# Designs tried in a protein design run: designed miniproteins, single chains, continued (5). Part 21

Each design is a single chain, and the fold is of that chain. pLDDT is the mean over its residues in the fold that is shown.

## One batch from the design tools (miniprotein)

Design m16698
Fold by ESMFold2-Fast:
Structure m16698 (fold): chain A 87 residues (1-87)
Amino acid sequence: MEELEKKLIEEVRKLLEPHVSEETVEKAGKLAGEAFRKAAEQKNREEVLQVLNKMANKLVSDLGIPDELASRVAQLVYQAVQSYRES
């Protein structure tokens, strides 16, 4: 789990680094890591999607990240959750 979370945070950083400040990148990475841990605990697909939607909304509302980039971060978290389940 921790290695997948670290990789996820690095991917989020690479995605956002050209578009937002370093401080915003770090905060987004922390939100993505938290969302990954919470989503990985869910057994129900709807609950996983709720965690991802809540995270994406925070990226937009709290950090000013564009909706399209917030959606891409949610996709990265979803992929990390799937990788964790397959490992």
Scores: mean pLDDT 83

Design m16699
Fold by ESMFold2-Fast:
Structure m16699 (fold): chain A 92 residues (1-92)
Amino acid sequence: MLEKLFEELKKYAMEVLGLPEEKAEEYAKAALGHGILVSRKAKEAVERGEAELSEEQREEVERILEEAEATLTPEEIEELERLYEELLAKER
């Protein structure tokens, strides 16, 4: 499923944002990293007792993290999260 989402994000960046293929790929990777990072932080906050998620939100967070772990290595996840952080730093 992540591979399909990556292709859809890449296509969006090329067709809607007008980015060249290389930059569209970087955009898609950063967008995936964003989703994973936000989901991980939400789960950690719930585990610390600092936040409560609805059942639907918890299922969505769990799905994203399980899919990432099933499809990607820990190193690949860290790289995607880093690409998102670098993209944010560039827009500042």
Scores: mean pLDDT 74

Design m16700
Fold by ESMFold2-Fast:
Structure m16700 (fold): chain A 87 residues (1-87)
Amino acid sequence: DEKKKVEEIGKKVKELMAKAEVYASEPELQEKAKEYRKKAQELIDSLSEEDKELGLKYAEQGKAEGYTAASIRRIGDEVDAELAAAA
Protein backbone atom coordinates (compact mmCIF):
# COMPACT_ATOMS: atom_id res chain seq x y z
CA ASP A 1 0.00 0.00 0.00
CA GLU A 2 2.12 2.83 -1.39
CA LYS A 3 0.06 5.62 0.17
CA LYS A 4 0.44 4.22 3.70
CA LYS A 5 4.23 3.85 3.32
CA VAL A 6 4.58 7.41 2.01
CA GLU A 7 2.33 8.69 4.81
CA GLU A 8 4.41 6.93 7.50
CA ILE A 9 7.69 8.19 6.04
CA GLY A 10 6.11 11.63 5.63
CA LYS A 11 5.09 11.69 9.30
CA LYS A 12 8.66 10.83 10.31
CA VAL A 13 10.06 13.52 7.97
CA LYS A 14 7.54 15.98 9.44
CA GLU A 15 8.60 15.09 13.01
CA LEU A 16 12.33 15.41 12.20
CA MET A 17 11.83 18.78 10.48
CA ALA A 18 9.67 20.09 13.36
CA LYS A 19 12.36 19.11 15.89
CA ALA A 20 15.05 20.67 13.69
CA GLU A 21 13.21 24.02 13.66
CA VAL A 22 12.71 23.96 17.44
CA TYR A 23 16.41 23.16 17.95
CA ALA A 24 17.38 25.88 15.45
CA SER A 25 15.70 28.43 17.77
CA GLU A 26 18.35 27.56 20.44
CA PRO A 27 21.91 28.83 19.73
CA GLU A 28 23.57 25.77 21.35
CA LEU A 29 21.46 23.26 19.37
CA GLN A 30 22.29 24.44 15.82
CA GLU A 31 24.32 21.30 15.03
CA LYS A 32 21.47 19.02 16.17
CA ALA A 33 19.09 21.02 13.96
CA LYS A 34 21.37 20.39 10.95
CA GLU A 35 21.62 16.68 11.79
CA TYR A 36 17.83 16.30 11.96
CA ARG A 37 17.36 18.14 8.65
CA LYS A 38 19.95 15.85 7.04
CA LYS A 39 18.12 12.75 8.31
CA ALA A 40 14.82 14.09 6.94
CA GLN A 41 16.43 14.74 3.54
CA GLU A 42 17.87 11.18 3.48
CA LEU A 43 14.36 9.80 4.04
CA ILE A 44 12.98 11.96 1.22
CA ASP A 45 15.84 10.84 -1.06
CA SER A 46 14.93 7.18 -0.33
CA LEU A 47 11.46 7.69 -1.85
CA SER A 48 10.47 7.17 -5.50
CA GLU A 49 10.38 10.24 -7.78
CA GLU A 50 6.59 10.67 -7.42
CA ASP A 51 6.69 10.07 -3.65
CA LYS A 52 9.55 12.58 -3.19
CA GLU A 53 7.11 15.42 -3.92
CA LEU A 54 4.87 14.19 -1.09
CA GLY A 55 7.91 13.79 1.16
CA LEU A 56 8.90 17.40 0.48
CA LYS A 57 5.33 18.50 1.25
CA TYR A 58 5.50 16.77 4.65
CA ALA A 59 8.93 18.34 5.28
CA GLU A 60 7.44 21.82 4.66
CA GLN A 61 4.57 21.03 7.05
CA GLY A 62 7.04 19.89 9.73
CA LYS A 63 9.11 23.03 9.25
CA ALA A 64 5.99 25.19 9.66
CA GLU A 65 4.88 23.26 12.79
CA GLY A 66 8.37 23.49 14.30
CA TYR A 67 8.48 27.21 13.60
CA THR A 68 5.06 27.60 15.27
CA ALA A 69 6.18 25.51 18.28
CA ALA A 70 9.30 27.67 18.70
CA SER A 71 7.15 30.82 18.43
CA ILE A 72 4.67 29.46 21.00
CA ARG A 73 7.57 28.79 23.41
CA ARG A 74 8.71 32.41 23.02
CA ILE A 75 5.15 33.70 23.53
CA GLY A 76 4.66 31.31 26.45
CA ASP A 77 7.72 32.67 28.24
CA GLU A 78 6.44 36.23 27.75
CA VAL A 79 2.96 35.31 29.03
CA ASP A 80 4.47 33.58 32.09
CA ALA A 81 6.58 36.68 32.80
CA GLU A 82 3.52 38.96 32.57
CA LEU A 83 1.46 36.67 34.81
CA ALA A 84 4.26 36.70 37.41
CA ALA A 85 4.41 40.52 37.21
CA ALA A 86 0.60 40.80 37.62
CA ALA A 87 0.67 38.71 40.83
Scores: mean pLDDT 74

Design m16701
Fold by ESMFold2-Fast:
Structure m16701 (fold): chain A 100 residues (1-100)
Amino acid sequence: SSMDEAKRQLELLLEQARRAVEAGDYEAFEMAVGLAIVLAEERKLPEEVVREMMERIAELARTLSEEQRARLIAVLRKLAETLSPELREFVEELVERLEA
């Protein structure tokens, strides 16, 4: 189904993000995270899927340096301006977790 395809694409993007972090490739990680959030917006993914996605991104981001974390926060804030109110709230919650 269209939803199963979207979930499969999301899983591939999150796996790309994980591999990027393991390789120390921050730029690849940032790209994968951005694409995952855009996919969630375009495909109107369910709240439970978005919440799980944000949790997985937050876990991966724990390995980032303070400078990389600050860069990610700036990118996420800019991206949030382009999103629906519901998804914006999830991204803002992720930013708060990254600032902790």
Scores: mean pLDDT 90

Design m16702
Fold by ESMFold2-Fast:
Structure m16702 (fold): chain A 61 residues (1-61)
Amino acid sequence: MSLEEADKLEQEGQKAKEAGNYKEAYELYQKAYDGYVALGDYERAFEVGVELALVLRELLK
């Protein structure tokens, strides 16, 4: 996965979350998180990880 691909997944996750599509947002953020970790971009991975945790809490409610 490239940084551009990870950035697109994060952007798509943000749009899904804003639309209330928490399951889709979770899947997109998880892919973005995995991509950033694989690229060694731990700062972006951390930010996406926070969003992923918040979306997961909403989804499980």
Scores: mean pLDDT 83

Design m16703
Fold by ESMFold2-Fast:
Structure m16703 (fold): chain A 61 residues (1-61)
Amino acid sequence: MEKLKEFLLETVRRFAEDPAYTDEQVRQVVDDIAALAKKHLPPEEAQRVTEELRRIVDEAR
């Protein structure tokens, strides 16, 4: 698995789990990370990463 995907998912997970950050700030980070995934990953993989990011946030918040 590409190290970039793992890094992006772990970053969002840690940010979502930190209660110091507001739901709005977490959403902005998810959007930024999804945009990075779209730039650096093939379209199908970027879509899968975006789905995983949304799931992580939904489960943590």
Scores: mean pLDDT 76

Design m16704
Fold by ESMFold2-Fast:
Structure m16704 (fold): chain A 92 residues (1-92)
Amino acid sequence: SEAEEGLERLIASIDRVAEEYGRYELAERAKELLRKLLEMAKDMEAGINTEEIEARIRAAVEAVLPEAEAETRNDPLVVFELLVRAMELALA
C-alpha cells in the first residue's frame, strides 16, 4: 500500500540519519514506533476507540514535558528522543 511504501522510505531515512549521527539505538526505537503507529492507524479505521488512544498519547506527552523543559529545546536530537519516548509510552 501507499502507507507501507511511505513507511519503508521513512525507515531508510532514519537509517541514513543514524549512520550520520551514530544514534543507532534511537533509530531502532523510532523504526519500531513507526511500525506500531501504522498498526494503530489500521486499527482506528476498524473502529477502535480513538478517544482512549488520544488520552494515552496526551498522558504520555504530559509525562515527558517537564524533562523537555529541563533540556535544551534547541537541540533537535534531544527533542526527537523525548518525542520517541512519549510515543513509546502511549503505544505500550
Scores: mean pLDDT 62

Design m16705
Fold by ESMFold2-Fast:
Structure m16705 (fold): chain A 65 residues (1-65)
Amino acid sequence: MHGFLILTEAAEPYREEAVELFKKYTGATSVTVIVVPSVEAGLALAQALVEQHPEALVAGAGVEK
């Protein structure tokens, strides 16, 4: 099962931990990580990915102030 993990730039230092956690809880065997400048950009991308890849897992992790 393929997954898309969307991270904000602020969450990039936690990328490896986020990927391991995503695999552990979703069972994804392959993960594409996409880094975005903001939570708003990540939400827009997540909506597009869900529409184009309805069978794929999509999750986001990030911190925006």
Scores: mean pLDDT 75

Design m16706
Fold by ESMFold2-Fast:
Structure m16706 (fold): chain A 94 residues (1-94)
Amino acid sequence: STGVTEEFLREAERELERELEEARKHLSAEEVALAEGAALVLLAWLKRQLGLEVPALDAAQVAALELLLATLEREGTAPALAAEARELLAEAAA
């Protein structure tokens, strides 16, 4: 375990929500979806570190994660993020 706390999770949720709101004002729909996918993976990972339940994904969240995974695999970047996105998508498909 990485020493993640519930306080850190709450702050991460607030900060990511603020960043996504700013992204929606200035970025393309594709860039916003990539940012939303990355935020979903980070929050799911934090929740798992705390032993909390990861909520079920809706269709838009699944699409954002699929776009994120495809982009990371194409670029060959962030293998840990790609692995977490793949796991989250597999859980959504079950």
Scores: mean pLDDT 81

Design m16707
Fold by ESMFold2-Fast:
Structure m16707 (fold): chain A 86 residues (1-86)
Amino acid sequence: AAAARAAVIDRVTEFVEKLLKKYVDPETAEKIAQKVRELLAAGRVDEAFDYLLEELKKKISPFEAEVIATLAGMEYALARREAAAA
């Protein structure tokens, strides 16, 4: 259970970091991804994606920020579903 949860968080964090690196510098992408990882690990899922959305709104358009945050949330939902099925 703990290993499966860690794998889900790692997958989502890697997805977010790779996606962010297309829009922001690598250091900023890593900092945002790390904070998202910390919030997800703490079980603060809604806070994690709200944080991602607000940080992105500081760097890119609100529309692009909402698309990226939505994609990250979908990746999290998919990863959780796959982990539950395994």
Scores: mean pLDDT 82

Design m16708
Fold by ESMFold2-Fast:
Structure m16708 (fold): chain A 89 residues (1-89)
Amino acid sequence: SEEEELLRRIIERARERAKRLDELVKEAEEFEEKAAKELERLAKESKEKAEEFRKKVLKEEMEIGVRILAEAVRNVVAAREELRREREE
């Protein structure tokens, strides 16, 4: 039915938006793993260098977190607008 096709299209678009969010989360996880390994290495060589690097990591993690949250909010807004348009025909 036409209603089933409409629902399918809405779900497909929602899946595409979810995939973009998943990609950002994966990038964050890869960054965290690399940062953890580097912090451990620096801590063995110089506590001062490790603390400086930790501050840079925290700043970058905050920026990544804000980017993930912003994308999640954009996904909710996009889904709401699509549902509104499809109902208005």
Scores: mean pLDDT 80

Design m16709
Fold by ESMFold2-Fast:
Formats: sequence, C-alpha cells, structure tokens
Structure m16709 (fold): chain A 64 residues (1-64)
Amino acid sequence: MAERAQEAREILQGAADVFSKEGLEKAIEAVRGVADALAQMDPEGRDAYLAASEEVIAELKAKA
C-alpha cells in the first residue's frame, strides 16, 4: 500500500529519462502514457499514479 506511489514514481522517472533525449514534449507524453497504463491495470492506485506523473512532469519542465 504505502510503497505504490514510490514504485510508480520510479517507473515514470525511467520513462522521462529515456524520452528526454527526444525532447520535453515526448518525455511528457511518455510519462502520461505510462501513468494511464498503470491506472488501467490497478484502478485503486489511480490517484497515486496520476500524482506521481504530475511530480515527474513538473521536474521535466523545471529542467527545460
């Protein structure tokens, strides 16, 4: 339960790191896509996955 948001954040950060080389827009799209997929697989964690995705996206924008 408590670790779900942290695991999601690590997965989302990995997607951001991979796609950052292709540009900010592509990195954001990848993070949003992964968060949506996680929410579909585990609806109970949806809000945690979306919150983690917004944190990762905010960090991507701060680095741009």
Scores: mean pLDDT 78

Design m16710
Fold by ESMFold2-Fast:
Structure m16710 (fold): chain A 109 residues (1-109)
Amino acid sequence: SNELIKKAKEIISKYEEELIKKMQAADVEGFKKLIEELTKEIKEIMDKMSNEDVNIVLRDIGTTFIALSGEIYVLEKQGKISKEQAEEMLKALNDAFKELSKHADELIA
């Protein structure tokens, strides 16, 4: 469904903006909460999608998480966040992507 893909992309874009704000503020707990909320919303949309559409959304969120990981790295190297804060945010992204990938696999299987 093109409408569900569009809705998923709009959700991803909105959460990306808020996640960047949390990263810049070194708000690790706020970042983790937004990742959890994003993951739940994307899983709910995936449940209504075709297998092809699920793969499109998984690719889109994966691309966004790679971009966010790069920004976390830059903020750490600039000394704007600590190594420990960076590691916690990167772990949240990695754990969320694993959860979304597993959910996609269960829908396709």
Scores: mean pLDDT 89

Design m16711
Fold by ESMFold2-Fast:
Structure m16711 (fold): chain A 95 residues (1-95)
Amino acid sequence: SVNVLGITQAQVDRARVIIRRRLADAAARNNGRLTLATVLRAVRRGMRAAGLTDAQVDAAMRVIRQQLDANRDADGRLTLDTAVAAVTAALNSIA
């Protein structure tokens, strides 16, 4: 895989764990359904907590947003499993 952002696999693994936890907490508070805004907020916080730079976070957020937008239901919402899968695919594409 091409690592154009200088994000290490260890940072990706850390971000995935933190993001998954934050998304699970958000889903528990929202009957298993997540808004795009809630997912994007959890992802941005998780990447910062994993030690990514602002430039790396902004670049990753562009890819993550595209994956999440493609997987929204008719109400514009995401399930926990769909959000986790989309974020994981996006992070793996940039590591």
Scores: mean pLDDT 81

Design m16712
Fold by ESMFold2-Fast:
Structure m16712 (fold): chain A 92 residues (1-92)
Amino acid sequence: SMAKKVTISDSKTSVTLKEGDDVILTGTVDAPAGSTVELVDPKGKVIAKTIVDKDGSFSFLLPNVKKEDAGVWTILVDGKKYRDITITVVDS
């Protein structure tokens, strides 16, 4: 199956994912191109890292979503908290 694209914004800070999905999590940030973006899981572990593109966008791949991935995730930009996102995982 193809990866599903999900966009996070100021108005979209909660997402529902299906168990077993491969998800591309995208967003836009008001930061210079080349700024570091880190994805932090609900247990406080940095699980992925990327950089801001010239258009202010970023993306992360979340492969094979599990029920234990549910909770509050944090996005850091240059080590500073940018946003919390709430992830809910439902049965496939």
Scores: mean pLDDT 82

Design m16713
Fold by ESMFold2-Fast:
Structure m16713 (fold): chain A 73 residues (1-73)
Amino acid sequence: SFAEKMAETAIEFLKKLYDKYKPKLSPEQQAEFDKLYERAVEEIKRHKDDINAIVEIVEKTLKEFDSLIEKEK
C-alpha cells in the first residue's frame, strides 16, 4: 500500500539523517539522538497504515533533530 511505502521511505530518510549527523555530535548528544531516532522508528511502525500520523511523526522528529543539532553549536 502507499501508506506502507511511505512508512518505509520515512524510516529510510530518518536513518540517513541519523547516520549523517550522529558522528558530528558529542557523546551526550549522541545518546539523545539515538533515543529520538529509535522513538521515531517505533512510532512510524505503530502507525504504518496511517499516512497523516506518519507525516506528523516525521515533522515532529525533524524539529527535534534540528533542536538537538542546534544545541551542539
Scores: mean pLDDT 83

Design m16714
Fold by ESMFold2-Fast:
Structure m16714 (fold): chain A 94 residues (1-94)
Amino acid sequence: MPSVEEQIEALAEKAKEAVRADPSLSEEEQALFEEFIDRAIEAARKAKSVEELKKELRELVEEFRRQHPDAPSRLHAYAEAFAHEIIEIAEEAA
């Protein structure tokens, strides 16, 4: 099987493609999601346990909502889904 890092990289590419293909999202909103992806990947690299990763990603999702309250619910759904999928990859690797 591919490594956890390779699986997360593949997930990030797929997530960026999905957001880019979504006609309801602007280029600015796409850029906000790409910044979120980069932060989520960094959190995954730094986490020492699955429990720490869950905490960091939950806090990152909540921060994203607070910083971008006027962003469409669809964008927040993409952020939540991406964080959840990283957690699933990490849990399966543990």
Scores: mean pLDDT 83

Design m16715
Fold by ESMFold2-Fast:
Structure m16715 (fold): chain A 57 residues (1-57)
Amino acid sequence: ASIEDANQLIEMLKANKPNASFVDFALSKGVPQEAIQNAVANSSNKAELVVQIYNLL
């Protein structure tokens, strides 16, 4: 994952974007839908979701 991708995810987290926005971001980067669904299921909050999605990039 790039520094620009990390910055985008952090800005979305600061803006309190819904989970759907993070899912759409990951899909736009070519992450498989099943991997994104697993990241959502394995995250207790948005900060954890950001970390899980970043690790999939």
Scores: mean pLDDT 83

Design m16716
Fold by ESMFold2-Fast:
Structure m16716 (fold): chain A 106 residues (1-106)
Amino acid sequence: HMEELKKALGEAAETFRRAADKVREAIENPEQKEELTLQAAGDALGALNRLIRKAREMGPEFEKIVETAEKGRREILKALANNDPEGVYEALRRMAEELRKAIEEL
């Protein structure tokens, strides 16, 4: 079961890395900035929802992973509410780092 959680964390970390790259490209392309930022944020939020579900299915001992994912969700949504693509990029990048750290600690 630990291997399934490591896989889910790895998939989420990779999704967040790709999402951050997409927002970076969006910032450099003003015509598609809003659309690409929203798409990237949506992909990341979807990955967080899947990770939270998987961690909860595995048991209460993985609540710290749920807390980390929910913190990431709040930061992404806050940056989106502020119309801040740079903030979305930073939130996605930080969450990718947090997810990688979680894998190292398992």
Scores: mean pLDDT 82

Design m16717
Fold by ESMFold2-Fast:
Structure m16717 (fold): chain A 78 residues (1-78)
Amino acid sequence: SRNGVEEAEEQAKRLLEENPDGFLVKVTGDELNKVKPGDVITITDPKTGEKRKAKVLAKTKFLSEPFRFAGYLLVKEL
């Protein structure tokens, strides 16, 4: 639902506020479940489209929605 999406966005914004040198990545359910804080992943920079390595700082909870979007990762470039 929209309320579920809004809650995930609010959680993500709070995580970014606590970690202003990081950025948010949208992820699907299986990826969200497999990734943990401290993991190093390859991300695509949303501004440049370039692939970079980043460390996962935090993740939001899984959204139980019918769409593939599941939540957010807070990451910091290495």
Scores: mean pLDDT 71

Design m16718
Fold by ESMFold2-Fast:
Structure m16718 (fold): chain A 66 residues (1-66)
Amino acid sequence: QWQADAERARATADELEALAKKYEEMSKIYRQNGDFEKAKELERKSTILWVAANLLRAGADFLESL
C-alpha cells in the first residue's frame, strides 16, 4: 500500500514548500533592511527546501505510477 505513503510524501513536500516561501519572504525583509548576509543565507535555505520538496513530489508520483 503506497498510496498513503505517496500522500504523506506530498503533504511533507507541501510543508517544505511553505517553509521555503516563508524563508523567501524573510530574505526579502532582511534585504530591505540592509542585512544582505542574512538574506543570502535564507535564500540558500529556501532553495534547498524547494529542491527537497520537488524530489518528494517526484517520488510520490513514481509510487502512484506503480
Scores: mean pLDDT 84

Design m16719
Fold by ESMFold2-Fast:
Order: sequence, then structure tokens, then C-alpha cells
Structure m16719 (fold): chain A 66 residues (1-66)
Amino acid sequence: FDALEAAGYTTAQAVAAMLLIAQSILEKGRLPTPEEVAELLGISREVAAALVDYVKEHNPELVEAA
């Protein structure tokens, strides 16, 4: 995932973030907020927001906001 690495993520952090986002979609039917991702992974909200946006852009039908 080139975009995640360009945002300064390590491969391990990218995998962990993708698994967290996938779990949130499957369990809650929604994307986690950037704050939730930032707190759980120990990253900045700015970087977390970029990651959430990346997933939303590639899976808009699964993560469309109200």
C-alpha cells in the first residue's frame, strides 16, 4: 500500500491500521474515527485521518458517511 508508506507508516503499522479499520467496518458497519485510530495505534490524528481517508476512497460503498 504505497499511500500508507508515503504517509510515514511502517509496514507493521499499516497492517495493524488496516485490520483495525476492517474490524470496525465488519462489527459496527462504519469507519473508525481518526481519533479512535490515533489513540489505539499511538499515531497523530493528522496521520490517522489520512489513513481513514485512504480506506474511504478505495471502499466508498462500505464506508460512506451519512
Scores: mean pLDDT 65

Design m16720
Fold by ESMFold2-Fast:
Structure m16720 (fold): chain A 75 residues (1-75)
Amino acid sequence: AQMLADAEELTQALVAKDEVAVMKILASRDKEQLQALLELVDKEQVDPKLLKALENFIVAEKAGNAEAFHQALES
């Protein structure tokens, strides 16, 4: 229930390109939970480039990938 609700919220934030809302969701979950959450996101509603950038950001969780994700939100 919570994961599905979070997936809907994440989908809406990505469609709206609301970086603040996206980052709040990312900050509230660990890497494994975020990967599971991405599987529940409606990939047809979200820009494929943005989804790929988000997947790379979550998998890496390393310094330097935030800029690529930010650029994807702006496009």
Scores: mean pLDDT 71

Design m16721
Fold by ESMFold2-Fast:
Structure m16721 (fold): chain A 98 residues (1-98)
Amino acid sequence: SMKKKVEELGKEFNERVLERLAELTGDEDVEDWTEEELFERLTPEQLAELYEEMARLAEEVAEKLRPLAEAGDEAAKKALERAEKLAELYREKAREYA
């Protein structure tokens, strides 16, 4: 059950990022975009906004993972560490494009 909860949180994160990309670009096909296409099609301001949103989403995932990690779930502990590192990375990238 714990592994499924961790997987569901990761899926929720990806879905919300794709929703935000669709809102920013007006294009529902953003799921098929490569990282290179993101840099080519988004303005620096849009990239900054995207990374700020990704940071917030990563923090939300981290907070949902925290009680699972504290309960001793190893997958949740690793996912929490990754989510916290990604949140920091995305915040730094947002500042670079702002």
Scores: mean pLDDT 75

Design m16722
Fold by ESMFold2-Fast:
Structure m16722 (fold): chain A 81 residues (1-81)
Amino acid sequence: MSPEEKKKARIKENLEGMIETLGALIAAESDPALRAALEAVRAEAERLLKNMDKLSLEELEKRYREIAARAGAVYDRLLAR
């Protein structure tokens, strides 16, 4: 139980940090397509954060990896000039 709670707490902190970072990027982004992509990932992260207590650790880790991969893809687009 304690190791599972620690893993869930880490994912919560990572999701909260991701939401904060995405919020800052959205505020700075002038491209409407990139802004929409950032907002979509933030919305997914916010939904996962709100529903964490309803998910198993395995499902939570899976959903977090999927969102992190989508965030990475949008970050790669931001680095393209």
Scores: mean pLDDT 85

Design m16723
Fold by ESMFold2-Fast:
Structure m16723 (fold): chain A 140 residues (1-140)
Amino acid sequence: KKEELLAKLKDPDPQVRVEAARELGKLGYSEAIPELAKLLFDPDPEVRVAALEALRNLGSDAVKAVPEIEKALFDPDPEVRLAAVQTLGKLAVIDPEAALPSLLKALHDPDPRVQTQVAFTIYLLEMEGHTEQARKLRLA
């Protein structure tokens, strides 16, 4: 089943790729992280969003994909950039030192939804006791 899902990430139908990426994320299949990171360059923005959602669901294991997720902060599609900030926000709560430098780059995004997501990440960092990390985002 997992091998079949990995094969479906290369399906010519973007909807099949979306469903496969989301299912791999829901299953917690961290071995799919390299293939999910490649989908961040998929021509279909819905596939790129699904890959970011899957990486977010994989949690701490997806910290190693932070450099690839950071590239999605500069995506031409605002839904992809929003998904990237949401994913980095979750990873920053898990491992703030790995994800905070990338989140700081999102502070210059013109989309108000991205700004709201940064504010929500600051709130989560404060709730988890990462007060200094939250302060860095507030002062940037």
Scores: mean pLDDT 84

Design m16724
Fold by ESMFold2-Fast:
Structure m16724 (fold): chain A 100 residues (1-100)
Amino acid sequence: MSEEELDAEIAEAFALMVLGIDLATKFDPQASARILAKIEERYKHLPSAREAVVDALIEALKRAVEMGDFENADKGLEVARKLLSPEDAERVEKAYEEIK
């Protein structure tokens, strides 16, 4: 598997997790934790994964807002602040403020 393919897979998983985080944590907390751990590991070690995670989170927040799901959008921001560097978290926060 190429790094680009893995980064795309992780980014998609993260976007889905943000949109459905309440359902995932309620009905399958282990799967949610596993996805988050995988994203965190890739984000720490690969610059391509770093950009993919940031972009996926911004897209997931945009989808949540379009669906009127501000609770999952807020949880996505909390995940960004915990997982991402302060600079990357600020990028996500600015994008969210422009979307809402």
Scores: mean pLDDT 66

Design m16725
Fold by ESMFold2-Fast:
Structure m16725 (fold): chain A 75 residues (1-75)
Amino acid sequence: VDELIERVKKLKKEAEEKLSGEEKKETLAELDRLLRVLEQAKEDLKSDDPNKVELARNQIRLVEEQIKALEEKLK
């Protein structure tokens, strides 16, 4: 999870440097949304509830795919 959080932070910096106008605003908003999901999932992984942990793992997997797509877009 920490690796994915750092990847999102790097993407935010790249978006700030490479993008402008509405695309920059929308991309930064999406990256902030992904950060919130990852931070929540990180806390949920510490839960003693196996259903909560499984949901967190599934959300992390989906967020990782979205991060990969954004990384390709910003190359």
Scores: mean pLDDT 81

Design m16726
Fold by ESMFold2-Fast:
Structure m16726 (fold): chain A 100 residues (1-100)
Amino acid sequence: SAEELKERALKAAEAILAAVEELSDDQAFIDRVRALHEELARLVEENAPLEEIIRVLEEMRGVLQEMAAAETDPLVRATLETMVREVEELIEEIRRHLEE
């Protein structure tokens, strides 16, 4: 359902923020992820359409891709790349739900 997908997106964003805060010392990246999490939380509270949820998830994927590209630690990079894939899979699942 749309409601379940929105809740999953919010939980994914919360998990990503927590992981980024643990893995990164770059405050600029942490602030960008936090802002996207806050925007997603607001959109879910306002019962915004799934297309808006996808937009924020696509922006979050972009930040994670930038972080992975800048990362020199191969284990941290692999974790960031895994989070990118998880966000991409969620975006695809939401897009499939919008196809009637």
Scores: mean pLDDT 89

Design m16727
Fold by ESMFold2-Fast:
Structure m16727 (fold): chain A 71 residues (1-71)
Amino acid sequence: VTLPPATAEDLEEMLKGGVLSETLRRLVERHPEVFADPEVRALVASLGKVLTDPDADPVVKQEAADRLRAL
C-alpha cells in the first residue's frame, strides 16, 4: 500500500484537533521515546491521513489502524 506523504508537522496539526487527536495523543503518551524520532512522527501522520481520507478503501483504513495500534 502506498502511503500519502506526511511530515512531523502534520502530526502536530492532527494532535491539535480532529477525529484522531485523542487516539494519537494516547500513542505519544504511551511511547514518548518512539515519537522522539521525526520519521516515526511522519509515518504516524501518513497513517492518520489514510484513516481520515473518505476515498480510501475500508480495508486499507483497517490496515492503517492496525499499524497504529501495533506501536
Scores: mean pLDDT 78

Design m16728
Fold by ESMFold2-Fast:
Structure m16728 (fold): chain A 118 residues (1-118)
Amino acid sequence: ALELAKRALRLVLELLQKLRKLFPQYAAELDEIIALVQQALASTDRDETLALLDRVIARLRRMLSEVTDPTLRAALEDALHAVEAAKELLENPEDKQAILELIGGTLRVIGSILDLDL
């Protein structure tokens, strides 16, 4: 469960780094979220990781309430869903539905990354 969640978070990190490059006007807000995701990836403590993911979710929701660009919104929504699914799997590591939701969220993040590279 932890390794699958961390793989998803690494893809979320890649997406956020691409968004930072494409939307420099939001670099400060994105840098705060990137730092939290990097801390979650570096953590070996499950409870610390969950607390960091809650902060990532709160910051992504805040950005979504303020940004109007449809490309940025779609990518932030994909990042949010993947982080929420990663948190759910860490809370319920044997839940088959949580595993499936994280796989789906991961595929959406990959799609967003590819769309930004095209």
Scores: mean pLDDT 88

Design m16729
Fold by ESMFold2-Fast:
Parts: C-alpha cells; sequence; structure tokens
Structure m16729 (fold): chain A 68 residues (1-68)
C-alpha cells in the first residue's frame, strides 16, 4: 500500500504537540513530526483510512489538515 502524507496547522504550539501525540497513538501511523514554532504537524500513514482518522483529530482540535 502507498503511504499517505498529511500536514496540519494548529491554533497553538500546545495544541500541535497534543495532536501529534494523539496521532502517534493511532494504528497505521508510520511517522509523526511536530514543528511548534510553525504550529504544524506532519505525519505519514500506512493507509488513507489512518490518515482520515488523523484529519478528524486535527479538525476536532480546531486545526486544518491537507494531504501531501
Amino acid sequence: MEPVGVRATMPSAETARAVAEEIARLPGTLWVEVDEEAREVSAVFASEEAARRAIELVKQAGGTAEYL
């Protein structure tokens, strides 16, 4: 299966870190990185299903997400 990348922008550095930790616990997450200065979370998933779950977490925390 082709890996799926997602980049999210969060309202605060604290929210970015919290969301990154939640995403890291999702089944199918291969890689997560947080840039607190930019308030960004980047992640790669084994499937589109895992990526969609991560995007829902981002939206619930008040952020926006896009596929890479």
Scores: mean pLDDT 83

Design m16730
Fold by ESMFold2-Fast:
Structure m16730 (fold): chain A 69 residues (1-69)
Amino acid sequence: SPPPALQPGTEVRVSVRLTWTRDGELVGEQRYEGVLDENGNSLSEEFTVPPPPEGTELRGETTVTVSSV
């Protein structure tokens, strides 16, 4: 279904942090930032992630920030 419309002048920033750890040590990190317009057109955007090192554990965290312009 289409994303809900936002009020004009509203910026939604999405930050995604991916971390790979092995034995409690950080071995890889990727960060992605996107901005959604009032139509949410960026929801289908692809980000290229390199293959993780063997035997790592992946943690993902998504932060959404809403601000008025």
Scores: mean pLDDT 65

Design m16731
Fold by ESMFold2-Fast:
Structure m16731 (fold): chain A 59 residues (1-59)
Amino acid sequence: MEEKENERFLEEARQALRAAGSVDEAIAIGVRYVKAAPNDELRLKIAELTAEEVARLQA
């Protein structure tokens, strides 16, 4: 898989997660991107970003 496409996908996921206004929205966005991820590396990174955003919104 091309690294540039992986970077773009991860950046889109990060931007979407940062735009989330609530914990529920962040979880929903995270689940969508994890399901759409083409490989396990991206799934893990998106899951981590989702957890970080949820933690920030709860803090």
Scores: mean pLDDT 80

